# Designs tried in a protein design run: designed miniproteins, single chains. Part 34

Each design is a single chain, and the fold is of that chain. pLDDT is the mean over its residues in the fold that is shown.

## One batch from the design tools (miniprotein)

Design m1229
Fold by ESMFold2-Fast:
Structure m1229 (fold): chain A 98 residues (1-98)
Amino acid sequence: EEAEELLREAERLLREAERALEAGDLERAIEALRRAVRLAAEAAELAEEDPELLERVRELLDRIADLASRVANAAKDLELQIEASVVLLAAASLKASL
């Protein structure tokens, strides 16, 4: 139940990040993605023995990584590119640990 709530909030943050990217607000997109990774990590910890929830976490992490990559490619300065790449690596690392 709690893991499902965390996943729903992470999904909301992904939608927020997508809208921020479309609006050119890359700092907001990166912050939303960072929060989504944190919620995904918490959901994974709660769902360790639930294969269905773990699969949903993996799917969410793939979507976070894809969007982080798009933010990095859209970034106008090196600092934002690095921050987006850190989010991508965090999502990939968490998925590999599942």
Scores: mean pLDDT 85

Design m1230
Fold by ESMFold2-Fast:
Structure m1230 (fold): chain A 60 residues (1-60)
Amino acid sequence: SMEEEIEKLAKEIFELTKEYSKLAAKARETGDPAVVEEAQKLLSKITELSKKQIALEREM
């Protein structure tokens, strides 16, 4: 069901957000371009999944 897909997306977003927070803190502390790039990639993925979750919620 769409409810199960929304719940699965919410859990994935939550885990990625935790990972992003850790990487963002490390990027701010170190200024390492590789860490900054990794954090930006995670943020992009979180944004994409969040848009998908909102789209599913609005369609139903």
Scores: mean pLDDT 84

Design m1231
Fold by ESMFold2-Fast:
Structure m1231 (fold): chain A 60 residues (1-60)
Amino acid sequence: SDREEARRLIAEAVRLQIEGAPAEKVNQLFLEARKVAPDWSPAEMTEWIAEAIREAALAK
């Protein structure tokens, strides 16, 4: 679904940010996620970011 694709893009953006990627690349992924699922709320975005951070921490 579009929301699953948006969550994948958010997870990739969070991963790249943790790895020290340029802010421009991270922001581009967040913008692409918003284009894929523009109907999400700020609360949903906050939760997806938190989930991505938790998953990144658990992947080691």
Scores: mean pLDDT 77

Design m1232
Fold by ESMFold2-Fast:
Structure m1232 (fold): chain A 90 residues (1-90)
Amino acid sequence: APPASVEAQQAVIRAAKAAAEGDAEKAKEALEEAARLGALPLATTGAMSAALAAGDEEVARAVAEKARELGLSEEELEAVEERVLAELFG
């Protein structure tokens, strides 16, 4: 796949950082930006991984819910969940 734009990469980084810090609102804002830039699955994966690594299941759930609202399909969300599990437990 082509590399993400600098703007998309920054949105992905902001989503993961906000999720790691327990800031669900900033994580959701970064997901909205990532969705506009075509990087929603990548941003969702990073944010969910960061939230769960920090022990924050509530932020992880908020991220998944926001991703669905932004148009992430159930198949894409399942793929994200598989990647997150592999990163944390594989």
Scores: mean pLDDT 82

Design m1233
Fold by ESMFold2-Fast:
Structure m1233 (fold): chain A 55 residues (1-55)
Amino acid sequence: SMMDEELKERMVKGGIELKKQLGLDVALQLTRKELEEAGFSEEEIEEVLKRIEEA
């Protein structure tokens, strides 16, 4: 849905900021937890985490 797409974009932006402040491992761990709690699929979670890692 559009709301889920907006949440994914916010999670990528937040994860990139976390990566800059706290490092990649912490950013990926926190972002994964939030996406799992929001009910995203493993495929969608991996897509978001890859975008954070590659940024």
Scores: mean pLDDT 84

Design m1234
Fold by ESMFold2-Fast:
Structure m1234 (fold): chain A 63 residues (1-63)
Amino acid sequence: SSSKRKKILELIGRILRLIGEILDLELQKKKESDPEKIEELDKEIEELEKERKKLLEEMNSIP
């Protein structure tokens, strides 16, 4: 159905945006020399990766 396809495309779009954000933060981390800021970036990356995993699981659960 069109509604199912639209939901899948929306989830794919959200996953791709999260991947882009994670990659940007990884690049910021490579340029950062402050240990406290590196730790903050690591925590933000970890949270985005958890959200990406949830969206992938949601996409896989669509009937």
Scores: mean pLDDT 85

Design m1235
Fold by ESMFold2-Fast:
Structure m1235 (fold): chain A 64 residues (1-64)
Amino acid sequence: AMEARKQKLVDEIYEELLKAGLPEDKAREASEKAANTYLTLVDAGRPEEAEKARKEIIEKAIKE
């Protein structure tokens, strides 16, 4: 039931990663991981950890 919200967030992060120079396959995988982790932590009432985890996933994807 949360797929529509997750897809929206995935699309936003995916576009950001493409602008950072990641290939489409890596950008898609990293955006899905970042969005899923972010929403899971937000739903658990941990928005600060959600933001930190999102940034860590994005940074790792860019460095790899």
Scores: mean pLDDT 80

Design m1236
Fold by ESMFold2-Fast:
Structure m1236 (fold): chain A 70 residues (1-70)
Amino acid sequence: MTKKQQEAAIVARYGTRKLTGELSRDEAYEKTKQALLELGVSKKRAEEIARQVGEAESYDEVAALALAIL
């Protein structure tokens, strides 16, 4: 699996868990950011992606964000 595929999988995982109500917006942000940082993504990019995951209001938005990373 490529690094971009791993980044997209992280976005899909935590975005979906936020949309189902399993995670709050802040929890989705922190978990996405931590996972991306552990993957070696830069702090600025990890924070930007994590913010978008936390702010996502639909599965279409999560899918679009994941596809934009690929």
Scores: mean pLDDT 86

Design m1237
Fold by ESMFold2-Fast:
Structure m1237 (fold): chain A 68 residues (1-68)
Amino acid sequence: SMDALRQAAIDAGLQGAADVLSLLKDGDKARQQASDTSHKLLDLMLQDPAAGAAALQAFGAAVGAGRS
């Protein structure tokens, strides 16, 4: 669910250094994760278009709120 993904992001933010270090040491994994995320999102949208639409709206709102 998107709520679980948001919680993971919040936890990563609070754990900042640990998440950054994990990403930095896995350059190859970071590229693989980007590909996996794209496939996972597409699969989710095929199974639940409503959840996909909600995820896009939440993402857009988060990006906009920081600037506006």
Scores: mean pLDDT 51

Design m1238
Fold by ESMFold2-Fast:
Structure m1238 (fold): chain A 63 residues (1-63)
Amino acid sequence: MGQELLKKKVEELIKASKSPLAQELIDVATKMILRRNPNISEQEAREKVAQLEIMGKSIEALS
């Protein structure tokens, strides 16, 4: 189940932030994505937010 692995990674990423503010920002971003794309699931919206966070971390590692 691909969705199971993606969900687990998203939750681990959110947990790793260890910031209540960061978690709230992720939730707000997820809701905004859902408002713009009502045809996708909440899980898919969270995956998009997680991809942005992962991309940011990757860029930081390259710097």
Scores: mean pLDDT 64

Design m1239
Fold by ESMFold2-Fast:
Structure m1239 (fold): chain A 60 residues (1-60)
Amino acid sequence: TLSGAELSDAVAALPEPQAEAWWLVRVQGLSLKEAAERLGVSQKTVSRRVKEAEAALASR
């Protein structure tokens, strides 16, 4: 059972790179490096995107 239905919706509303980076790292459990390879960007770019996504999704 998904307890983060609203979270999922919020992720879908994020810009694609932020949403995908966050999903790969936080949901699929990939490292920043793995997500960077999948997205074709540098690890620091993924790190930034994940942090931005987390900030946008930060809630109780």
Scores: mean pLDDT 73

Design m1240
Fold by ESMFold2-Fast:
Structure m1240 (fold): chain A 86 residues (1-86)
Amino acid sequence: MKVTITFKKLTEEQKQQVLNLANELKKKGKNVTVTIDGDTVTITIDNLSVEEAIGYVMTAIGLKLEGKNVTVTIDGDTFNITIDMS
């Protein structure tokens, strides 16, 4: 399975933290693609088990319960998670 996480309206500090996490995942052998567009960072993580993918979705639901603007959709084998940090 694949998970695509889009972080919107990041501060420069938050953007740096997200990029550092993506680099650490790459060092651990995960297939990670990163796209940066201004204050938006999109991370795609491929070759995940169903259990790993569900873990990301549950984390996103946790953020939504804490009042963050979070959207989760599924398209085939891909979970699309969008988090608005504003």
Scores: mean pLDDT 82

Design m1241
Fold by ESMFold2-Fast:
Structure m1241 (fold): chain A 53 residues (1-53)
Amino acid sequence: KDYIKYKKKLLEEMEKALEQARERFKNDPETLADIDRAREVIERQKKALDEKE
Protein backbone atom coordinates (compact mmCIF):
# COMPACT_ATOMS: atom_id res chain seq x y z
CA LYS A 1 0.00 0.00 0.00
CA ASP A 2 2.76 2.49 0.92
CA TYR A 3 4.73 1.40 -2.16
CA ILE A 4 1.74 2.20 -4.37
CA LYS A 5 1.29 5.64 -2.77
CA TYR A 6 5.00 6.35 -3.26
CA LYS A 7 4.79 5.45 -6.95
CA LYS A 8 1.68 7.62 -7.35
CA LYS A 9 3.58 10.61 -5.94
CA LEU A 10 6.46 9.98 -8.35
CA LEU A 11 4.04 9.84 -11.29
CA GLU A 12 2.40 13.09 -10.14
CA GLU A 13 5.81 14.79 -9.95
CA MET A 14 6.71 13.50 -13.42
CA GLU A 15 3.37 14.77 -14.73
CA LYS A 16 4.07 18.25 -13.32
CA ALA A 17 7.53 18.25 -14.91
CA LEU A 18 6.02 17.32 -18.29
CA GLU A 19 3.42 20.08 -17.98
CA GLN A 20 6.18 22.63 -17.33
CA ALA A 21 8.19 21.25 -20.26
CA ARG A 22 5.11 21.55 -22.49
CA GLU A 23 4.84 25.26 -21.64
CA ARG A 24 8.59 25.71 -22.20
CA PHE A 25 8.63 23.99 -25.61
CA LYS A 26 5.34 25.26 -27.09
CA ASN A 27 7.13 26.19 -30.35
CA ASP A 28 8.80 22.75 -30.79
CA PRO A 29 6.26 20.28 -32.22
CA GLU A 30 8.71 17.33 -32.05
CA THR A 31 9.33 17.87 -28.34
CA LEU A 32 5.60 18.42 -27.72
CA ALA A 33 4.85 15.06 -29.37
CA ASP A 34 7.43 13.35 -27.12
CA ILE A 35 5.92 15.02 -24.05
CA ASP A 36 2.41 13.91 -25.03
CA ARG A 37 3.60 10.30 -25.44
CA ALA A 38 5.26 10.42 -22.01
CA ARG A 39 2.05 11.81 -20.48
CA GLU A 40 0.05 8.90 -21.94
CA VAL A 41 2.47 6.42 -20.35
CA ILE A 42 2.11 8.15 -16.97
CA GLU A 43 -1.70 8.18 -17.22
CA ARG A 44 -1.76 4.45 -17.99
CA GLN A 45 0.51 3.73 -15.02
CA LYS A 46 -1.67 5.86 -12.71
CA LYS A 47 -4.75 3.90 -13.80
CA ALA A 48 -2.96 0.59 -13.17
CA LEU A 49 -2.04 1.73 -9.65
CA ASP A 50 -5.65 2.80 -8.98
CA GLU A 51 -6.82 -0.71 -9.97
CA LYS A 52 -4.34 -2.30 -7.53
CA GLU A 53 -5.62 -0.09 -4.69
Scores: mean pLDDT 78

Design m1242
Fold by ESMFold2-Fast:
Structure m1242 (fold): chain A 62 residues (1-62)
Amino acid sequence: SLEEALAGLSPEQRETVRAIADALLVIGDKLPEILQLIREGKFEEADKVAKEANEEARKLLS
């Protein structure tokens, strides 16, 4: 589990890993939508969704 993986880390390192994990979850949640748009040939819409997901993830790492 994630908590077991964090057991050997300092509190500051654990918070950093959790922030990264949260950011990855935001990106991962949007990935199926992006892939569906690509399959439909909607490349501009796919790019927009990817940029929005990256911006949300970036805010979680700030």
Scores: mean pLDDT 77

Design m1243
Fold by ESMFold2-Fast:
Structure m1243 (fold): chain A 77 residues (1-77)
Amino acid sequence: KLEELEKKLKEETGLDVKVIQDGDYIAVFISGASSREELDRAVEKAIEILKKEYNAEVVAVMRLTDTGAVVLLKVNK
């Protein structure tokens, strides 16, 4: 399911996306944005998908650069 989620996020954002899960936590690494605005839209889209598919709650959003970010989410049981 994580491979399917990663593929869906890549298709929906058009950016490079890697997903890592550890227990109830999901980390979404987004990179390769051409602008801050594209990165922000990709982050918002990833959050929307994770909330719908996994009932996930945003724990933290960390901008690494203007073109890369990490979104940390927790799956609610």
Scores: mean pLDDT 82

Design m1244
Fold by ESMFold2-Fast:
Structure m1244 (fold): chain A 81 residues (1-81)
Amino acid sequence: MSSEEVAEEVGRLIRAMVDGDETTVQAYTYLFKGELAFEQGNYKKAIEYFKKAIEYAEKAGDERTVKLSKELLEKAEKKLK
């Protein structure tokens, strides 16, 4: 997770909170939790969080976050031995 990606995610989360878009808030919240778990080497938790991020992003119609969450899910799954 890059500092630029974190800044974009935080900006989108703040916007969703201001707009009262709880579905988008949940999508970014789970994406952030998944990225944090991945950074900590907890790939099983990262997988669970990315799956939830995909679910909420699909409900929100946020195709970019769906795609990003799926790519991160695949990376997390590849890390399991």
Scores: mean pLDDT 79

Design m1245
Fold by ESMFold2-Fast:
Structure m1245 (fold): chain A 64 residues (1-64)
Amino acid sequence: MSEEEVRALARKAAETLLENGFTPEQVRSAVEHALLHLGVDEETARRYAEEAAKEVQKILEERK
């Protein structure tokens, strides 16, 4: 799986979780777990899960 595919999957998962009221921390954990289950390595899974969680946090801050 390419890094671009991993980023796209992380983003889509994060969007779905955000729409269901999950916090940035919960999004990070859930996305990381999902990526690991798909066979993504720990470093890459953590990196993209953190990126997705930060994006969610920014969106929530802008909704104030």
Scores: mean pLDDT 81

Design m1246
Fold by ESMFold2-Fast:
Parts: structure tokens; sequence; C-alpha cells
Structure m1246 (fold): chain A 101 residues (1-101)
């Protein structure tokens, strides 16, 4: 149970990070919802982000982390993304500090 709980907590943290990213990028609500509801689309985004950062060896790990986040915490992705999309720069700074905890 401890290992399953740790895995769930990691997936939730990844969901919050992904949501914050999508909100900051100004992604449409429709596209955010599609990513949150489709684990394979979330996985593909993870691969693209790893490749853009020059971390191609981490692409499959990033894909798996994003897939699990969407599978378990798609609603968290959507809620965080919409919150961030509608927040001021000061509110975004405060929220980013909380996500790092």
Amino acid sequence: SAAAEEEAELARQVARILGAYLGRQGVSEEEIREIAEDPEKAAELGRELAEREGRTEDAELAAELMRRAAERFGEEILEVALLVKNSSDEELREYSKELAK
C-alpha cells in the first residue's frame, strides 16, 4: 500500500505540473480537456517536451509519467490549468511555490 500511495502522489504532482504548464502556455480550454481526458495525448506531449529540452533518452519516462497523471488525475490537470490560465502573474508565482512543495 505504501508503494501504491507514493506512486499516486507522484502522479498527482505530475498532473499539477502539467496543468500549470498548459495554463501558462495559454492552451485553449477545449485542448486542455482533450489532454486531461486522453492519457495517450498526455503521453505524446511528455515525449515532445523531453525532446525539445534535448533529453531524448527521457522521452519514454516523460510519456509514462504524463500518461499516469492523466489516467488518475485528469480532473486535477483541468482544474489547475483553468486556475493558472485565469490567474495574475503574482498569483501564478504564489501557486508555483506551492506546487514545488
Scores: mean pLDDT 81

Design m1247
Fold by ESMFold2-Fast:
Structure m1247 (fold): chain A 58 residues (1-58)
Amino acid sequence: GAAVSANARAALAAVGATLRDVAERAGVSQRTVSRQIRAGALSDAIEDAIVELIIEAA
């Protein structure tokens, strides 16, 4: 949903990570990451990649 999309984008911006960084870590294309974030429906691989990037930046 919209909240998932907004929260994912805000978290990535806060840690200085890009959609490319998520794509590389999750092993998918940037198009796939962008599509799932817009839809507000993240796969486990993309969600895990975002969480890992946040933890690494903390």
Scores: mean pLDDT 79

Design m1248
Fold by ESMFold2-Fast:
Structure m1248 (fold): chain A 63 residues (1-63)
Amino acid sequence: MREEKKAAFEKRAVELGKQLAGAPYSEIVERAEAFKREALEAGLSEEDAEALKTLVIQTALAG
């Protein structure tokens, strides 16, 4: 259950990051922080949620 949930959030993080490609850095960070909060509310650990936030930001900056 936890592993499946994490994998689903990782896919969503990549999609969100791609959508944010070219957005201002402040917007990327704000959206990534909101996604981290969503992951925490869904029951993921703070470590996993922080990794997801980083994945959103890195994907957006790599686009």
Scores: mean pLDDT 82

Design m1249
Fold by ESMFold2-Fast:
Structure m1249 (fold): chain A 66 residues (1-66)
Amino acid sequence: GNQYRIEQLRDQLKNLQKKIEELKKKAKQAREKGDKKELEKIEEQIKRLQEQIKALEEKIKQLEES
């Protein structure tokens, strides 16, 4: 089976989810400070990480359905 590869991709997924959690905390701080530019940068970083997560989820699904 593809178990080892699936586990590697799940670990990458977990790491990206942790980065999003950290960025969400920073986004909250930026909102509290009224720093619109910092907030916009963080939101863009979150969006890019969400796209990476989607790609990894699709790859995991393909391996699980094989």
Scores: mean pLDDT 85

Design m1250
Fold by ESMFold2-Fast:
Structure m1250 (fold): chain A 111 residues (1-111)
Amino acid sequence: MVPFEIEFDRSLEELRNASAEELKEILRELAEQVLRALDALAAASSPETRALIERRRREVERILEEGIKRLDELEARGASREELFAALQETMGRMLGELARAVAAYEADQA
């Protein structure tokens, strides 16, 4: 069992109708949860696995910064709600992918 819980209580329909500002807030909220989960995994891991998880943590911070910048650029260009939502989904998927890699490293450490 992993020593964390991610809560994402937003429907896909709500996300499709969200403003760029609301989408940026959602990314920040998800990133905060992912970073807390990575910190919990690191605390429960060996020093070697902790170093791997810390690299995933830095990558999540980078992904968040790039995702926020992408949403700002799309909004400035007058991009559609669909384009904003697609950018949100890509950034969320990338952050969750880094968390999944950290979970795999943690599970291998516990074996």
Scores: mean pLDDT 82

Design m1251
Fold by ESMFold2-Fast:
Structure m1251 (fold): chain A 55 residues (1-55)
Amino acid sequence: SMQEKLDEKILEIAKEIREEMIAKYGENPTEEQEKEALRRLFERIAELEAELAAE
């Protein structure tokens, strides 16, 4: 279903962003770095939702 596809892709995006943050900044990124990662995650989710809604 569309919801299941969205949920799976959100989880994968979250994992990728977290792994990139750890690779760049280590296991304990700063609050500012965490906020940037979170903002990027929400941007990607909004784009994905729009793409799936258009299908």
Scores: mean pLDDT 78

Design m1252
Fold by ESMFold2-Fast:
Structure m1252 (fold): chain A 74 residues (1-74)
Amino acid sequence: MKTLHRWADELEKEKGVSLVTVTRDADGKLRLLAYDKNGNLVEERTDLDPEDVAEIEKDIARMQAGGRAGAAAL
């Protein structure tokens, strides 16, 4: 696994991505957005494998457990 790290590293190398954020689609599905250093959207992914979704959900849960519930962006 670790597809998210691999994807982020590749985009950083190829397209200068500095920030990856996670949001919910209208269907409640996870959506990954990749931004460059200037805040421009470089890439987005909405068709995530269930395994990748599970890993991201665990990461979100850990962040929420350490702070206030309902993180706006990650």
Scores: mean pLDDT 67

Design m1253
Fold by ESMFold2-Fast:
Structure m1253 (fold): chain A 86 residues (1-86)
Amino acid sequence: MRIVIVLRNATVGEVIDAVGIGVQAELEGGRAEVRVEGDTLTVVIEGASPETVQAALDLARGAEENGGRAEIRQEGDTLTIEITGP
């Protein structure tokens, strides 16, 4: 599965968690890429494990609990999570 995590106006904690999910994916034999463009940070993960998918979903839930917004979309085998800070 492919995961795309997009963070806009995110907290430092959310950025650390998203990058950490990418690192975990690489340790599990997947591939992760991190891009920063202005106020947007994108983490793209190829070959995500079920544990990495759950961690990404947990990040989305945490963002909502912190007063932000999370939008989850699935197209084929790609899961996209867009997180916007408060």
Scores: mean pLDDT 84

Design m1254
Fold by ESMFold2-Fast:
Parts: sequence; structure tokens; C-alpha cells
Structure m1254 (fold): chain A 56 residues (1-56)
Amino acid sequence: DSLVQMLEDKARGLEEVAEKFRQLGERTGSKLYARAAEVGRELAERYKQEAARLAA
């Protein structure tokens, strides 16, 4: 299932980017980076849920 694989790949990429933004937010004290990390994590979770739904 190419769509399931694509959603899983997108979720993984978003989790990696979100973790980088979390680290930047912690290091710099920037609320913008902290918020970007939160949004990226939430979006990754939605992609994971959709992939799981389609794979069922």
C-alpha cells in the first residue's frame, strides 16, 4: 500500500523535525520553536492514525 507507506514516511519525517524544533526551543527559549515542535508532533500523530486506519 503506497499510500500507507507514504503516510508512515511523512509521520517519521515530521517526528524528526519536531524533535529538532523541540531541542532548538529548549536551547534558545523560543516559544516559536516550542510551538512548531508541538504542531509537528500533532500532525505526525494524525498521519500515523490515518495510516493505521487504511492498513486495517
Scores: mean pLDDT 85

Design m1255
Fold by ESMFold2-Fast:
Structure m1255 (fold): chain A 62 residues (1-62)
Amino acid sequence: TEEALREGKERYLAELRARLEAAGVPQEEIDARVAAVGAAIDEQLAAGNPLTEARLRELAAA
């Protein structure tokens, strides 16, 4: 469902933020990366593309 996908996105972005903080990434860079990944996820959802864990990692790596 759309709700489940939104919850998954929110959880993933929170985990990504925590991981970047643990790695010592500057806050400004974390904020920019999380925002960019969030926007990319929204584009994939709007296009009807499936959000798998592998796809989320691919988007985060870009």
Scores: mean pLDDT 76

Design m1256
Fold by ESMFold2-Fast:
Formats: sequence, structure tokens, C-alpha cells
Structure m1256 (fold): chain A 66 residues (1-66)
Amino acid sequence: MEEFKKRKEEEWKKLNEELLKKLKEVEEEEKSLDPSKRREAATRLTAEALRRIGDLIDKELAEKKK
């Protein structure tokens, strides 16, 4: 069954593109910040990315348990 693999790849590609856009926005804003604030912002971005990845996994699991 190829459908699950295709759906997963498409969602991961979309997530990657969204994260890339957010990363560029953060880099533009952070280039004027203190080093401590830059580290904090990078940590928040990483945490957000992990949460969104988890959400995608949870959605896939929830759909299978319908």
C-alpha cells in the first residue's frame, strides 16, 4: 500500500517548507538581537518544530484508529 507513504512524504515536505520559511523569518529578526536572545529564539523554534512533527504523527495515528 503506497497511499500512506505518499501522504506522509507530502506532509513532511510541507512541514519542511514551513519550517524553512519560519527559520528565515527568525534569522532576519535575530540578526539584531543579543546572543542570549538568539539562543532563546533558536530553542523556541526547535521546540515548535518538534511539536509540529509530533502533531503530524498523532494525526496519522488518529486517522488509522477511526
Scores: mean pLDDT 70

Design m1257
Fold by ESMFold2-Fast:
Structure m1257 (fold): chain A 64 residues (1-64)
Amino acid sequence: SDVVRRVAIHDLSEVVGEEVAREIVRLVEAGKFEEAKELLLKHAPDVFSEEKADRVVEDLARHL
């Protein structure tokens, strides 16, 4: 799980920046999936649609 967390933060940080990536991972670990999704949409709206953001959060929840 530490390796998965590190990879997830690294991959997300390329799109949303490191601070936001760490916060997204923290929110997913806390079960706050809607808040994590909102951060993806707020910080990278050109990269993430609603549906794509939902899938990313689901994938993180499954592996974290």
Scores: mean pLDDT 84

Design m1258
Fold by ESMFold2-Fast:
Structure m1258 (fold): chain A 80 residues (1-80)
Amino acid sequence: NIEKAKELLKKLEELIDKKGAEVTDERIELVEEVIKLIEELLGKEIDPETKTDWLLAAYIGDKEAIKEFLKEVKKILEEL
């Protein structure tokens, strides 16, 4: 669902400035769930390299890379 994906993106935005191991785990889980939902909405799998880059951004807490992920996914959802 587009609405569920938007809610997950909003949760991820709330975590972008937070620190801690539990926050890192939640960030990774949110990115994984968003990827799964957009794959369902598109009816196809996202390129493995792209998924790896997005998950790595969540893992290391790269704020700029996470912001780019949010921007890219929002554009995908707007085009649906």
Scores: mean pLDDT 81

Design m1259
Fold by ESMFold2-Fast:
Structure m1259 (fold): chain A 85 residues (1-85)
Amino acid sequence: LAYYNLGNVYAAQRKYDEAAKAYKKAIELQPNFAEAHNNLILTLLAQKKVDEARKQLEIAEKLLGPEHPTVVYNRALIDRYLKEQ
């Protein structure tokens, strides 16, 4: 929780490298933390790191399952992002 909150603070300040590191730490402590996976993917997309965001989605899918709301939402988001580039 503390690392997730720290990630949110960094993301709000547009310190995306620090935010990503904090969210990754939150996931290390709680691998099935759906909100941390979601916010990490959004942070990576904000940095235009699309390949890393796709890799993180694959990790989330393996941990949470392909039908988990977080996985379904982020798959659609990344697909939309790719179509607009």
Scores: mean pLDDT 85

Design m1260
Fold by ESMFold2-Fast:
Structure m1260 (fold): chain A 70 residues (1-70)
Amino acid sequence: KAAEILREAARELEELGDDATAEALRRAAEYLEAGDISKAAAYLAAAGILATVGSEESREIVLEAMKKVS
């Protein structure tokens, strides 16, 4: 469920052309499914940071996904 939310957010980011933030969320989802919580958290943090320097749309997508996962 949580990993699916992150993957859907990554798809939206890719459609916007924000490939870097999309990659970070995809890796977070993969590590979450693998049970590697520390790496999943690290990639979620990276996605949050990337979103703050990106567009407003990217920021909203990441914040909504993180809110649903937390």
Scores: mean pLDDT 81

Design m1261
Fold by ESMFold2-Fast:
Structure m1261 (fold): chain A 88 residues (1-88)
Amino acid sequence: MEEEAKKLIEEGRKAYAQGDYDRAVELFKKALEIDPNNAEAYLLLGKVYLDQGKYEEAIEAFRKALEIDPSNPLAQTLLEEAERKLKE
């Protein structure tokens, strides 16, 4: 189960690096179905949504990452960025 979630996260990161945002989203969502408390998967999902211009979805993903790991400064910074982009 944990190894399956990690594999999906790695495949999602590769898809994201290649610009295949829809595939990256699908893979990170599948990882979260297996491991729903994975802060890294929410952080990565939020990054993909942010790059797609889906700011509301990015905000929700970053908020979930911070609920799991409140001390993550990257998640906090990216949440603030997504909130600024939504208001522009």
Scores: mean pLDDT 86

Design m1262
Fold by ESMFold2-Fast:
Structure m1262 (fold): chain A 77 residues (1-77)
Amino acid sequence: SAAEIERARRLAELVAVEAYLEREKTGEEVTLRVRVGDIEIVAVAHLDGTVEVEARLGDEVIRLRFSEEEIRELLSK
């Protein structure tokens, strides 16, 4: 459903933020894998400041990419 896709996207954003914060702390490329119910999320925070995240919900795949500025905007809310 649209509500389930929206929830998966919101969770993907949260995991992307978490990966970014760990990269800032470690100075290393960070990969986080999280499962929430039937949603599997993988986020990669790259050394160049970008974050890629993929959320899988059944046969659906949501891919998001954030710049460092976009992640900082998510953090300021």
Scores: mean pLDDT 85

Design m1263
Fold by ESMFold2-Fast:
Structure m1263 (fold): chain A 55 residues (1-55)
Amino acid sequence: MRKEAEELLERARRIREEARRKLERGEISELEAEIMEGVAALVEGVGRLLLRKSE
């Protein structure tokens, strides 16, 4: 479970990086970037919960 938590936290970070890059390039709207941030926040939340309960 600890490894899964770490993978989720890294995935959340990647989603944020991708949203920022695409927004800067004008490939997505601000709304789409906000949705991606929301998804990343949910993924991070699950990762943090798993990390607290694993050890």
Scores: mean pLDDT 80

Design m1264
Fold by ESMFold2-Fast:
Structure m1264 (fold): chain A 69 residues (1-69)
Amino acid sequence: SAVAERVGLREIEELEEEIREALEKGDFETAKKLIEQLRKSREDLEKKGLFEAAERAERVIEKFEKELE
C-alpha cells in the first residue's frame, strides 16, 4: 500500500534524525540502540512487503554503522 510505504519512510526519517542527534552529542550508546531499533524496523517492513521503506532503512543503517567503526 502506498500509504503504508509513506508511513514507513517517515518512521525511518525520524529514526535517522534521532541517530544523527545522538552521534552529534557523542552518545554512542543511544546511537547503537537506535540503529538496532532501525534494523528491527527494516525486517518488519520487509515482511510486510514494504520494500522501498526497507531499502531506505538499510542505507541509513550502513551509513551509521560505518561512522561507529
Scores: mean pLDDT 84

Design m1265
Fold by ESMFold2-Fast:
Structure m1265 (fold): chain A 92 residues (1-92)
Amino acid sequence: AAELPREEAIAALEEGAAAARAQGNEVQAAIAEGELARLRGDYEAAAKHYEEAIALDPNNLAALENLAKTYKELGDEEKAAEYEKKIEELRA
């Protein structure tokens, strides 16, 4: 039962990543790949994908929020706080 929502989310993200790549939207593809890695528990890979999205679009709030959450999951509170501060600055 607990695996069904994850499998459904994984399928949706795989389709979303493929659609983004087909459209040339590398930012959305990187975000979807990061979410896939997070759902699989690979937080280090997730962080790398979100960092790629931020390299392409430095002000992408979705990528910044997901990267901050991912660093908290890795136990890197310092990195998480850095990205949370950037999110706050962009919302101000």
Scores: mean pLDDT 80

Design m1266
Fold by ESMFold2-Fast:
Structure m1266 (fold): chain A 62 residues (1-62)
Amino acid sequence: MTKEEKVANLIVAARIAYVGAEETDPEAASKARELINEAEKLFEQGKYDEAIKKAREAVDAA
């Protein structure tokens, strides 16, 4: 698995977790959304290690 694939998989997982959290914990969902946006921006910049960190934080926040 490449770092790029790992980031993509984590962003997908974070989005799924975010959707679930949105109905039960809007504050957690809001934080997860912010972290997902940061992870996607880092991914677009090729900063895969930083994107992985932010995507993991998003999953944990949701």
Scores: mean pLDDT 80

Design m1267
Fold by ESMFold2-Fast:
Structure m1267 (fold): chain A 55 residues (1-55)
Amino acid sequence: AKELQERIAKLETELARYKEKIASATDPAEVKRYQISIDSLQMQIDALRAKVARA
């Protein structure tokens, strides 16, 4: 349980970093690439949160 929570926290930190990069990015191609990374990280966080909630 605690290991899953620590993994979620790490992924949330990475997600926040990509959101900051999008906010400062001026290149539409970079924004699109960062958004794909955010979407992937969000799916991983949601899956891990579901496992924690059911454990």
Scores: mean pLDDT 81

